Designed miniproteins, single chains. Designs and how they scored, part 11

Each design is a single chain, and the fold is of that chain. pLDDT is the mean over its residues in the fold that is shown.

## One batch from the design tools (miniprotein)

Design m355
Fold by ESMFold2-Fast:
Structure m355 (fold): chain A 90 residues (1-90)
Amino acid sequence: MSETEKRQYKIAEMLADGKWRSISDIAKELGVSQSTVSRELDVLDKEQRPFGASIERRKGKVRLVGRLSAGIAAIERGIDELVEGVRKVT
């Protein structure tokens, strides 16, 4: 495994929890520049999209969306509201 492949794997692992991470924090963890991390994130975003996940960026922060994301939490809340609605009319 090349250094680039090791780095991409580690970034994916760090983002697997779906939480917002600073690009600068990721760069510090990996011992590389923020520009390197940003480039690796572009590659990972392309690789993750066919599997229903993507990388969201906002003002130097990044998260994995679509697998362990707020989207799943929103669907879960929608199901809870639907279940409550059914119980009220039955």
Scores: mean pLDDT 67

Design m356
Fold by ESMFold2-Fast:
Structure m356 (fold): chain A 75 residues (1-75)
Amino acid sequence: DLRARGEELLAGYARFEAERAAGREFSEDVLEQARLAREVGEALLRIANGEDVEAARARLAELEAEARARRAAVA
């Protein structure tokens, strides 16, 4: 269920932004993980809604490649 996963990711991002608004500080790695989760959630919802499915799948592939590159850079 792509919709449920996308909604979970966006709900997590909303909680993260609420903590930032409350003055909690986060590392750059945490900030980038939150951004990636948001963009993955948005792409999953587009696929679930049947909106530009091929473009959304291409975006997911780009985000996964970015996540892999970031993990390699910190290892």
Scores: mean pLDDT 80

Design m357
Fold by ESMFold2-Fast:
Formats: C-alpha cells, structure tokens, sequence
Structure m357 (fold): chain A 83 residues (1-83)
C-alpha cells in the first residue's frame, strides 16, 4: 500500500529530525533520542506488517528507514563537529 510506504517515510523523516535536534540541544538530547526510538519502533512495526504480506515491499521500506537514519547520523556528526 502506497499509504503505508508514505507513513514509513514520514515516521523515518521525523525520527531523523529528532536525532538532529538531539545533536543541536544537549540539554534535551535524552528526550529527543527517546522520541527518535519511539518513531523508529513505529516505523519498524509498519515494516514488519508489510513484510508479512509482501517481503519485497517490506525490504524496500527498511531501506527507506535505514537511509533516513544514515542521513540524520551524518547531519548530527556535522553539527557536533562544528561545536
């Protein structure tokens, strides 16, 4: 379902945003990391349901989650290196 793919992308982007905010704001970092974990687990839940119906679609959605996390990790490293 395109709607589920879009939901995983949205959750993945919000997870990445939360990780970046944690890098910017050390006082609230633990809260942002916890928020990112919640969003990551929500995306994984949808991916697991999709994999049960169509393993290829699930694998594609896992790549979206992995790519968004990798982009956020790189951005967080840039922010931390600039401080």
Amino acid sequence: SQKVVDAVRDLSEKMGDSLVKGAIDPENRDKYIEGAKILYNAALSLIKEAEAEDPETGARMRKVLDEEKAKADEKAKEILAAK
Scores: mean pLDDT 85

Design m358
Fold by ESMFold2-Fast:
Structure m358 (fold): chain A 68 residues (1-68)
Amino acid sequence: MLEEIREEVRRRLEEMGLSEEEIEKIAKTVVDLAELLRKDPGAALERLPTLDPITRELVGLAIDKIRA
């Protein structure tokens, strides 16, 4: 599940033309936050406002994948 989310996030970021370093950083952040939201929603919600808009959108996508 998390690996599938990571690969989908990476693919989306590649389509946006980001560098491999940026893709890895953002994908890791998305997966970490999706897992945190599953384990501790309060802590995850505290971190959401600190994310850039793109990462925040991708976290939403990852959460939808986890809930499906």
Scores: mean pLDDT 74

Design m359
Fold by ESMFold2-Fast:
Structure m359 (fold): chain A 61 residues (1-61)
Amino acid sequence: LKEIVPSATDEQIKAIEEAFKRNPNPSDEELRELAKKTGLSVQQVSRAFTALRTEEALRKS
């Protein structure tokens, strides 16, 4: 995830991961709210969610 959003702090990444666990398919509105809370752009949050979904699919045995 750090590779996808290299400017993000560990705390911002953790917040994104926790949000992903609660809802892996958030609406555009929810992505905007998460971006505001973390200080990241909507595009950065969206890319992070896509990366997490891909990682989950690859890890799923």
Scores: mean pLDDT 76

Design m360
Fold by ESMFold2-Fast:
Structure m360 (fold): chain A 92 residues (1-92)
Amino acid sequence: MEEERERLLRAAEAGLNTGEGMSHVDEEYGERLREEAERLREAAEEGDLERAREHLERALEILREAARKLKDSPSAMMLALAGQVEIEVAAR
């Protein structure tokens, strides 16, 4: 239980860092990711692991969408792909 909470908090930090980077190349996707990562962090801090997992899934969905739609921006696409890996590794 504590280990899962710590993993979700690390995933939230990775999401916030990725969202900040994304905001410099695509403001909309960066903002959406930061909002979901903040909700993930809040849910994990409250011990609501089910809500935390929902926000983790939404954050990953945002990055998958960004990787598909931002193909004309290699920097944004690579940030989205790298961010998915960082969040998934942190959540393990």
Scores: mean pLDDT 84

Design m361
Fold by ESMFold2-Fast:
Structure m361 (fold): chain A 110 residues (1-110)
Amino acid sequence: SIDELIEAIRGEIEFLKELLKELKELLEELKKNKDNKEKFEELVKKYTILLAAWTVTSAGLEFQIDLLKKKEKDEEKLKEVEKLEEEFREIKKEIEEVIKEINKLIEELK
């Protein structure tokens, strides 16, 4: 049902909020361990896993939101979907900014 899909999207957005928190914590740990090669390499491996989770989840969420906007005819439900799309857009921007900072740090320390 549409309601089940909206709840699934909400759950995915909450997952992305936790992912953003983990990425921010990882960035700070990378900065603290720039002189510890072994620890830095372990953190980069963790980053690769988080980056894969972001890539898959963001692609799926974009597809699900677009599909809902095309199928939903109720104006109140459409407003709910549009609010979720805005929340996703804001989280995406923050995640992409953190990813950019992590990538820059990894490149500077090679």
Scores: mean pLDDT 87

Design m362
Fold by ESMFold2-Fast:
Structure m362 (fold): chain A 87 residues (1-87)
Amino acid sequence: SETEKKVEEAERRLVGLYLEASERLAAAGVSPEQRAAFDAEVQAVIAATSARLRELLANNASLEEVEKVLEEAERQIEAILDRVLAA
């Protein structure tokens, strides 16, 4: 289904965002403690978002609903990155 394809794309996008943010943290020379905090918080967001996306797939939700969940996860990951970099 289109929703299934969109969910798969969204999950790949989240992994890509984590890897991109990881490179930005490495370039910034953050402490091991800052990196551990980032990893823990972002992995929690990815896990919760993946569970939510699978619920949407099970309920045959719209592509717009999947996109909205992805956009919210992207905002959460960016907020975590900004907070860790500011610490």
Scores: mean pLDDT 84

Design m363
Fold by ESMFold2-Fast:
Structure m363 (fold): chain A 70 residues (1-70)
Amino acid sequence: MKIVVVLKEGYTLNPASVEDIIKAKGGTLEKVEQQENKALIYANVPAMALASVVTELRKLDEVAYAYLEQ
């Protein structure tokens, strides 16, 4: 399933930490988009791993939320 991870305003993306969590759960990182005040991470994760990936990403202080891509 495709997900988007949104980082909190004022935080800089740490691709290694986020990418490692996604890959450890059998997912792939598709792209990173750095905007002026936030970063967006686009990834594909197995449906069975979605809840686990979101939970682990939300433990990072820099993560605001994650949602399913349309």
Scores: mean pLDDT 73

Design m364
Fold by ESMFold2-Fast:
Structure m364 (fold): chain A 63 residues (1-63)
Amino acid sequence: REELIEEVTERAKEELGKEFPKEMVERAVDDAIAFLEGFGVEPTKERVIPLALTILEIDYRSQ
């Protein structure tokens, strides 16, 4: 979980050009994992990272 949070934080800096608060990244990762598990999909880092980045972008745009 901590490794996913760190990876998403770094990827958000690279791909979205934005450093998000740790609490927002943690929530996005948790939401991504819960979403995948809710649909019976294995929450691998390859699935969690892009979904968490999408959640962060949506949350940022809705503020």
Scores: mean pLDDT 77

Design m365
Fold by ESMFold2-Fast:
Formats: C-alpha cells, sequence, structure tokens
Structure m365 (fold): chain A 95 residues (1-95)
C-alpha cells in the first residue's frame, strides 16, 4: 500500500519532469526528477519484493542519468526508461 502510493507519486513526478523537459524548462524538470528519485528510493527501501526493488533501482539510475546530462533532447530516452521501470514496478506492486 505505502509502496504503491510512493510509486504513484514517483511516476507522477517523473512524468512532470519529462513534460517540463519537453517544454525546455530544465530547472523544473530537475526539481521534479529529484523529487521522483526521493519517492522511488523510499518505495525501494519499504518494498519486501525483490523484483519491485530491482525495477525501482533501475528507474532511479535512469533518472540520475537524465540529470547528469545538461541540455536538450538526449535525456528524453533516460526519462522514458525511468517511466517504463516505474510503471512496471507499480503494476507488480498493485498486482
Amino acid sequence: DKVVELLKEALKLAKKARQALGLGDYETAKKYAEEAIRKAKEAAELSGNEEIKELVEKAIEALKKALETPGPIPTQQAFDEALKYLEEALKLAEE
């Protein structure tokens, strides 16, 4: 339940980050991505499911990779990977 809530929050924040990036708002994208990482870390720490934890850790790595590259466009793939892993983790957590 708490894991599901945190994953939903992380996914929502990651989607907001990707949208802000698409609009050229890099500062807002970074803020939302950092919040998404925080929520995802909390979900991974609370999760007793190894598959969920692994997917969340991959999502966190993808979000960090997106934040490492300043500037436009190539970060979109990293955000898309993060969203995919978060959605898979959420689906598994919700069953």
Scores: mean pLDDT 81

Design m366
Fold by ESMFold2-Fast:
Structure m366 (fold): chain A 63 residues (1-63)
Amino acid sequence: MLTAAQKARVRDLINALRHQTDAAVTDRLQQLVDQDASPEVIAQALQEELGLTAGAANRILYG
């Protein structure tokens, strides 16, 4: 389960990416946030959909 601060960070990232990437990617990330997916599931999705490293995904979630 994401904290409110982690959900806010992921939503801000989704909003920043809406005009820069495929809508299917942003829709999937938004769906995971709305379903209250675990931080590990969100980190995995960021790696798979955006090509981020594990370290980069963790920085988005944890600052």
Scores: mean pLDDT 79

Design m367
Fold by ESMFold2-Fast:
Structure m367 (fold): chain A 92 residues (1-92)
Amino acid sequence: SEEERRRQRAEQLRRLQLELIEKLRKAKSLEEKIKHVERLFERLLKVPGVTVEQAREHVLSVVDSLYLEGVISDEERKKLLEHIEELAKKVE
């Protein structure tokens, strides 16, 4: 059913978000964090039914959550947001 497809998609998106959280916590440089964010954005777009806006929101929610926790600095957050916005513009 369409409801089953929505549930399966939501579960896959949650797993991808958790993977990004783990990778960003382990990342030792801004360049590595950018790389993980870009790779996740590309992987999210390959999930059937995921829009560019949804992919952007999922990545932004992870970045903002880690920023509030103190894992990501203000400068790192600004650079990650710039890269996410650039990626989103190139896909549409």
Scores: mean pLDDT 83

Design m368
Fold by ESMFold2-Fast:
Structure m368 (fold): chain A 61 residues (1-61)
Amino acid sequence: SMEEIEKKAKEALEEAEKTNPKLAALPREQKERIVEELKEQMLKNPNKPVNLMALVELYTA
């Protein structure tokens, strides 16, 4: 369901924030955009793991 996808996206971001202080410090709006990008990846490729590290690099460069 969409709720499960959103929860999974948020949990993935929260786990990444534990090991990346630059990611944890991002404004709320940027974190919301990362969640939306993760949701898009999960919907587009449900059989593939999300490329969270590429998004982290993009937003924390």
Scores: mean pLDDT 77

Design m369
Fold by ESMFold2-Fast:
Structure m369 (fold): chain A 62 residues (1-62)
Amino acid sequence: MPELTFDRPLSDPEFFRRLAELAERAGLTRAAELFRQAAETPDPVERDRLVREGARALEREQ
């Protein structure tokens, strides 16, 4: 495979939806809301921002 472009970093909305479900199950509602918003956001720039905030919320809620 000359390209090897199977790795899609932070562009899969299903991935963020799963993160939101995991965060919600863990009681991390802020992170869950941010990841869910990222999964539904069509704007890739806003999605990246929401993911970063979600990750920080995860760390802070711990």
Scores: mean pLDDT 70

Design m370
Fold by ESMFold2-Fast:
Structure m370 (fold): chain A 84 residues (1-84)
Amino acid sequence: MIAELLRKAKEAIEKGNLREAAILLTAALIELIGEQLDNPELSEVLEEIQKLILEAMRALEKGNVEEAVRLLEEAIELAEEAGL
């Protein structure tokens, strides 16, 4: 479940475990690719979630933890609304 992976990634970031967060975000991206193949009707929401995850990862690389958390909260909301 993509929302659960994103929630765990957010918790890892908040605890300062950035390596675990990166692994969980990568797992979420892999799950999104699977969902795009299985449910092409969800492509627009899946693309938006992917964009938010990639932007969150970029924010982490720049040390912008608060921005990364904000982006992941938006991604979690979209994933939960889409049943992911």
Scores: mean pLDDT 87

Design m371
Fold by ESMFold2-Fast:
Structure m371 (fold): chain A 79 residues (1-79)
Amino acid sequence: APSPVTSPEEMEKQLKELIEEYKKEKDERKKASIITAVAIQRIGYETDAELGDVVLSEEQRERVREIAELLRKALEEME
């Protein structure tokens, strides 16, 4: 079945909230967990964007590319 793809706008909203939580977090373990989770999602979405020819529609692939870019930018802000 085709994967449900989150909209880029919804992802951007969620990432903005997560970045704000990350910046306020004082526990280094929780900070590391947040970065790791975002990094894993980025790898997944980048892979789906490159290799999604078999299972994703053109519209879904475009959304996946936008989400991958948002995740990359979020990781840069969490450095």
Scores: mean pLDDT 73

Design m372
Fold by ESMFold2-Fast:
Structure m372 (fold): chain A 88 residues (1-88)
Amino acid sequence: MEELLERIGRAAAELGVLYGKEEGVEVDAERLARYTAELVRALAEAVGPEEAARLLIETLERDAAENELSPEQRELLERIKELARELG
């Protein structure tokens, strides 16, 4: 679980850095990775890992549907979705 949460956090931070580059904003990737891992842990503890995975994937799919993403952003989003599936 811990390794999986860290991998999700790192992938999400990489996506955040790409979003920041589009706006000319520097993102603290290490901090974002830690925050994301802790938020995903809290979600899994609150609703169970299977439901947490479903909610994360649904949220990522909604983000992709509502926003125009670069190929690099889409690749990272798909990676996060695959890691989230490993929670269930």
Scores: mean pLDDT 82

Design m373
Fold by ESMFold2-Fast:
Structure m373 (fold): chain A 93 residues (1-93)
Amino acid sequence: AAEYAEEAGRAANEAAREAIRAGGDPRSATAAGMSGAGALAASRLGLPDEEQARSAEGAARTAELAARSSGSERAKRAAEEAREAARRAREAA
């Protein structure tokens, strides 16, 4: 679970950076970056698996919105990685 929440957080941060690079919505990208930081923190603090899964799911959701706002294929790939990591975090919870 911890590894997957960390993966989701890193992928969401990547989606945020690529969305901004492509001229996407700064608000959506900021949300993805903040949710990504939250998932990383949940992993590092060793929060219960359920909290880690919820944080990873939040990161994936905001990463998807940031990617859609930008039209960037790089942001889309990062959001898909965040989604897969969140799915694995949920299965491990």
Scores: mean pLDDT 86

Design m374
Fold by ESMFold2-Fast:
Structure m374 (fold): chain A 105 residues (1-105)
Amino acid sequence: MKTRLLSLRQRGDTVTAVVEVETEDGSYAVGSAVVRSRVVDEDTRRLALEAAERVARKAAEKASKLSKVGEKVTVEEEWEATSPRTGEPLRVRAQGVGTKLPPPP
């Protein structure tokens, strides 16, 4: 399984991370996560990356089990975490979309 960072963007009180995952069995997934916090720091960025990767991996695994090439699956997760530095609540929303790829030529 290969993971690649596509984007990591901070805007105001939000951090958005987007990652892609490709499995060796021919599935592809994109995971995105948005974290909202009053204080955007390294913990906020790390949480966004970890959340995006987690849903991408779950979506890729589910997509690999699909029977039809081009078929898609969606994984959504939402939760609240607490910043270890500030104690502020961190709201996390993550979505992964997985697609079954055609077999190699």
Scores: mean pLDDT 79

Design m375
Fold by ESMFold2-Fast:
Structure m375 (fold): chain A 82 residues (1-82)
Amino acid sequence: DPALLAKMQEYRDRLEALGKEDAALMAVAALRLGDEETAERIVELAEAGDWEGLAEAVVEFYSKLGEKETGEAMAQALLKDR
């Protein structure tokens, strides 16, 4: 879907411009899984510099997928970037 690819690139560009590559990967992952609301929330939290909220949102998202350990590892990577 060209619209989905364009939105993934938009989120990546927005977050990479702020040096937040790991947050960009999380937002793209959420979009690919059809969770546009979670993807938007990740972008907004990362742009606001709310690292604790971003980490919580990532863990919550991956926990819904049955991948809590993956979510916790990704949250730790995001927190190390600050």
Scores: mean pLDDT 77

Design m376
Fold by ESMFold2-Fast:
Formats: sequence, structure tokens, C-alpha cells
Structure m376 (fold): chain A 93 residues (1-93)
Amino acid sequence: MEEQLFEEVQQGIVDILMAIANLGIEKGDVEGAAETVRKAAELVDSLKNPDPEVYRRVAETARKVADAAEKAGLTDLSNELRQIAEELEKKAS
């Protein structure tokens, strides 16, 4: 019971991190957005039974940050984020 409540709180934190990452893109803080996506991905991976939709949403946010990184000329960061998105998408399937 407490474990289930803890996982629900962790999923809520993932949603907050995704919102922060999107705000980072809007403000031109691509590196900050990328760091936030990394934290969200690590948090989802730490859950025992995460909802597949959570993986999909984090993957979508990772791709948005990757696109912003590519536009900014941050090629290595863009490639890293695309790899994170692909791994999350596989877990959502």
C-alpha cells in the first residue's frame, strides 16, 4: 500500500519534470531541459510497474529536447536524447 502510494508520487514527479523540460525549451535552456529529461527517465526506470503511457510521454519530451539541441548545434546531446527516447519507446511497447 505505501509502496503503491510512493510509485504514484514518483509518477507525479515525472509529470512535473516533463513540464520543467518543456519550459526549458521555451526559455532556450536546452542543457537544463536535457538534464531534466535524464532525471525523468531515471525515475521511470526505477518504478516496478510504470504505466506504458508514462514511458511514451517522457520519450516524446526527450525527442522535443533532442530537436531543440540539434537546432542549437548540440549534436552529441541531441543523439543522447534520441537514444533515451528510443529506449523508453521500446519499454512502452
Scores: mean pLDDT 81

Design m377
Fold by ESMFold2-Fast:
Structure m377 (fold): chain A 92 residues (1-92)
Amino acid sequence: SMAELEEKAKEILKKLEEKVKKVKELLEKSEELKEYFEKLQKEKAKELAPLAEEANAAYEAGVNSEEAIEKLVKAYLEALEEIIKEVLEKAK
């Protein structure tokens, strides 16, 4: 269900909160890391675009969009975790 997905997403985001804070601090100290982060966000946005279009099309058609939205949310969370990992690795 969407409610269960939202709750699970909140738990994942809470676990990532410390890493997100560290990434933000690193980006404020390095323009090179900020540019790398922006590049990764742009690349992941392109990868997620087809899933976003699928979710939007289902919503606009008035059909059950729950599955399409769940796929998009899961892909978004995976992309966020990967971006965080890549930035932290580059900062070493």
Scores: mean pLDDT 79

Design m378
Fold by ESMFold2-Fast:
Structure m378 (fold): chain A 94 residues (1-94)
Amino acid sequence: FPEELSEEEQKIIKEILAKAKSEEIRDILLEFAYMLHEEKVPVEKMKEYLEKLLEKLESSEEFKKKLEEKINKVQTNEEAKKLLEEVLKELEKE
């Protein structure tokens, strides 16, 4: 029985399920959301997951470049979470 997710975490998961059209992208995004929930993970591990997401995204080169620049600037788990929310907003636009 998985631990109860916070309201904010549940919202992110619902957005991932609604907006991610690819199963591969959806799985990566869900893994990343669960990593944010489970415990304090090193920022380096968060960056690795964001890089995996970047590789699997079929988005424009402009979006990928902006995402890569933001990944390099991530210093905290809160910044990684904000970047995940930005990815979800872009997926809604295709």
Scores: mean pLDDT 69

Design m379
Fold by ESMFold2-Fast:
Structure m379 (fold): chain A 100 residues (1-100)
Amino acid sequence: SQAVLQEFVDFALRELRKLEATLSEEQQAQLRKIWDHVVGVIEEGIKRGFSAEKVAEMAKKIFERELEKNKSYFSEEQIKQAREAMDRVIKKVVDLLNKE
């Protein structure tokens, strides 16, 4: 639903902003590209009425692919923090979809 999309996007953006506070401008640009792609996939899945499980699986697959391709931009700790933040984003989507 539109309400689910709005709440999800706001949550995902807040998680990104927390990560960006500790990153260089170049790292911020790369992380924004990864986030934008993952958020776009989740939004499309929600709009198409995909199950919470399918949306979560697609999001994890895209996120890990993008992170692997760009891992040289980040430290191991930054990668860990990005994964933890994305886990929270995916959990939020699953929670929202299971309430609808």
Scores: mean pLDDT 88

Design m380
Fold by ESMFold2-Fast:
Structure m380 (fold): chain A 67 residues (1-67)
Amino acid sequence: MILTKEELEELIKKYPQYKVDPFSGKEIRPDEKLVKDKKSGEVFTLEDAKKSNNISKATGEKLEIEE
């Protein structure tokens, strides 16, 4: 999935945990392409998910990416 700037800002305001990418520890920018793990509901940047071979560093499991 891809979030708009408005959707990401609303998500960050409601759920501060989405401000930081768990793969890199860097702040997620509003215009970045994001993917969601179906099992945990966590949101990651597409680039960091690819870099980890779609494995969540938070859970150690393979991400079930929503297209």
Scores: mean pLDDT 57

Design m381
Fold by ESMFold2-Fast:
Structure m381 (fold): chain A 105 residues (1-105)
Amino acid sequence: SSMQKHIQEIEELVAQSEAEVQHLLDTARDNAIKDNGLTPDQRAQVDAIKAALLAQFQADAAKIKQQGIEKRDVDEVKRQLAILITGTALRFIGDIEDLILEAKK
């Protein structure tokens, strides 16, 4: 049915967004390790921040999914997920930069 198609599209968008944010955070982590020579303790801190941000992303994405299904607005789901991905990636990059700067003091 048309309703089932919209539900499937929203579920696929959420799954794609989770994969995209995972890839962005993994790439940022790996680049930080490579470019800054992070210590094992700093790497553990970055991994903990990444895990916390991924858990928060999944919780927020689940809420976007539920609201999108109820409202049957796929375009709004796309907009909200794009904002969430960008916000999560920028927060992670900022947290990594703060860790690196603090270690240089």
Scores: mean pLDDT 88

Design m382
Fold by ESMFold2-Fast:
Structure m382 (fold): chain A 50 residues (1-50)
Amino acid sequence: MAKNLDELIEIAKNDPSVKEIVIETPIGGTGIAQGSRIYKATGKKVVIKP
């Protein structure tokens, strides 16, 4: 699979134009956990969309 959470975190950390990170997940559980991790790692706003 081509999606890598670590890559998204690095992009968000290093790109000052990235103000908000949006995660699309139809099920709240796993998506919320991933969003919390990204927020803690980057300090940027995370929005979870079902």
Scores: mean pLDDT 66

Design m383
Fold by ESMFold2-Fast:
Structure m383 (fold): chain A 104 residues (1-104)
Amino acid sequence: DNSDQAQVYTGQGYSLLLQGDYDGAINYFDRAISLDPNYSGAWNLKGQAYLRQGRYQQAVDYYQQAISLDPNYSSAWRNLGVALQRLGRYDDSQRYFQLAQQLE
């Protein structure tokens, strides 16, 4: 189904992310999100690709979308903390790192 196909595209995007092909990874995450916009994993990984490109505000937006879909997504909270730290938002970053630890 669309959710199964979204997971397949997300896996392909993750492979490209690990290879440093961030634009290719984003293309696959966008395909996954188009099929299943509620798949928090695709939003989180899209955030990671933007973070790797130094596009920190967009990374924050995508991590927030992942958290909105899955509030217990500890990795997304941790990644949000990293992006906020890169933006100089240290108080928010520390709060969200603590929250990520509490969810593990």
Scores: mean pLDDT 92

Design m384
Fold by ESMFold2-Fast:
Structure m384 (fold): chain A 56 residues (1-56)
Amino acid sequence: ATLSAAEIATFDTDGDGVLSPAELAALQAAMGLDNGDGRLRGEAARRLAALLEAGA
């Protein structure tokens, strides 16, 4: 599957360049990046976007 920059941006439900703690926690839990802290909200979003782009 191919992700566009617009789709990556929509991961940010806050629309402020930062994922909400709830969404970030769910995504990080699924990815195994943050096992239940939710601290890396901005960084996790950037990492996820980079991984998705690198995979394409």
Scores: mean pLDDT 52

Design m385
Fold by ESMFold2-Fast:
Structure m385 (fold): chain A 90 residues (1-90)
Amino acid sequence: EGDRLRAEVEGLRRSLELVTKEALKLAEELGDEESKKKVQELYKKGKEHLELALEHLEKGDVEGAREHLEKAKQTLSELNTLYNELLEKK
């Protein structure tokens, strides 16, 4: 289970980094400073939850790790929604 959860953390981290990069680029092109700030805040929040998930796994707390993974997934979902909203403005 731990190996599976660690793989999920890595996948979410890669997705978070990719979407953040594209969303920041788009917000910068649009001159949308509020969206740029929101993207940065969501990226930090997602990163923090992924780091906490790994810390819980190191301590053997699988349920705590799952809680933080779920929060990271929700943060990525919010970031994807914001990215799609920025695409509609383009």
Scores: mean pLDDT 86

Design m386
Fold by ESMFold2-Fast:
Structure m386 (fold): chain A 85 residues (1-85)
Amino acid sequence: MSYIEKLEEALRRGSELTGKSRDEILDLALERVGEETGLKVDRETLEHSIENLRNGTDGGRRYGYDIPLLERVIEAIEKVAKELA
C-alpha cells in the first residue's frame, strides 16, 4: 500500500513538473532502471509486482523482489522528472 501510493504520487508530480504524461514518465523510468541495473522491466512486469503486493496485504506473502523493484522504479521516476524539469 505505502509503496503503491508513493509510485502513483511520484508519477503525478513528475507529470506536473515536466508537462509529460504519466505514461511517458513511467516508460522513461523503466528504461532507466534497465540501464542502471541490467533488469528488463516493462509496464506488465511492474503491474504484476503491484498485484503481488495487493494480494499479499492480508496473506503475509514474501515481498523479496516486489518492494525493491518498486523502490527502484520510484527513484528512477524522481530522477527522470528532475532531469526533464
Scores: mean pLDDT 74

Design m387
Fold by ESMFold2-Fast:
Structure m387 (fold): chain A 71 residues (1-71)
Amino acid sequence: SAEEYFEKGKEALEKGNLLEAAYYFGRALALDPLYEETRKLLGELLEEARREGRLDEVLQALNRGASEAMP
C-alpha cells in the first residue's frame, strides 16, 4: 500500500539513506499521488539532496520507484 511504502521511505530518510527513501516515496506517490504526508517528506528529502549535491541521484531513484509501481 501507499502507506506502507511511505513508512519505509520515512525510516530510510531518518537513517540518512536518501536513495532508498526516494525509491519508496516514488512507489508511494505512484500508488496514491494525493497522500499529503508523502509529498511533505519528499519536499524535505529533495531539500537535503540539494544540500548534499545528490539531487540527480535522488531524482533517478524516485523515478525508478514510481516507474516500478506503474501498470
Scores: mean pLDDT 81

Design m388
Fold by ESMFold2-Fast:
Structure m388 (fold): chain A 76 residues (1-76)
Amino acid sequence: SRAEQYRELAARLLAEAPDDLLAQAEAYFALGAAAALEGDREAAAEYFRKAFELLAKVAEDPEAVLEAGERLVERV
């Protein structure tokens, strides 16, 4: 099914690029699409919000990406 295809995509993205924010965003988008196809609208909305928040950090506000990177360095 298409829902299974989206879950397989998400699994591959997380396995091959676990530290890539864009890959994580696309994985959440795929999980949201799978949930929507199965009628779980609440889970779909949550996954889509997570995906778009990650995409906004990378694509729309590069300064936010730099700030997040600085925080990660401070934690380590």
Scores: mean pLDDT 72

Design m389
Fold by ESMFold2-Fast:
Structure m389 (fold): chain A 95 residues (1-95)
Amino acid sequence: DLKANLEKLISLLEKVISKANPKEKTILSGFLDDLKTCLATLPEKSTLCGAYSVIINNSKNISDCLEKNIDSEDPFGVLTKCYWKARLEHLSSSN
C-alpha cells in the first residue's frame, strides 16, 4: 500500500530529522512538510507529488533501508545512501 509505505517513510524521516544538525533540519523539515502534504492528498495526482514521484514510488525501499540504519551517527548520510540505493534498484528493475 503506497499510503502505508509513505506514512512509514514520514515517521522514519522525523526520527532522522531529530538527530540532524540545524542546517540539515531546515532542509529536511521542508521536504518532510511536502511529503506530509502529498500523503494528505493521496490518491489525487498533484504537481507537488509528481515532483517527489521517485521518492513516493520507492518509499518502501527507502523506509526499509532507513529502518536498518536508524541508529547511525550520520542520519543525513544514511538518508542520502538509502535514497540512491532505492533509485538504482528501481532503475535495474525497469531496464
Scores: mean pLDDT 73

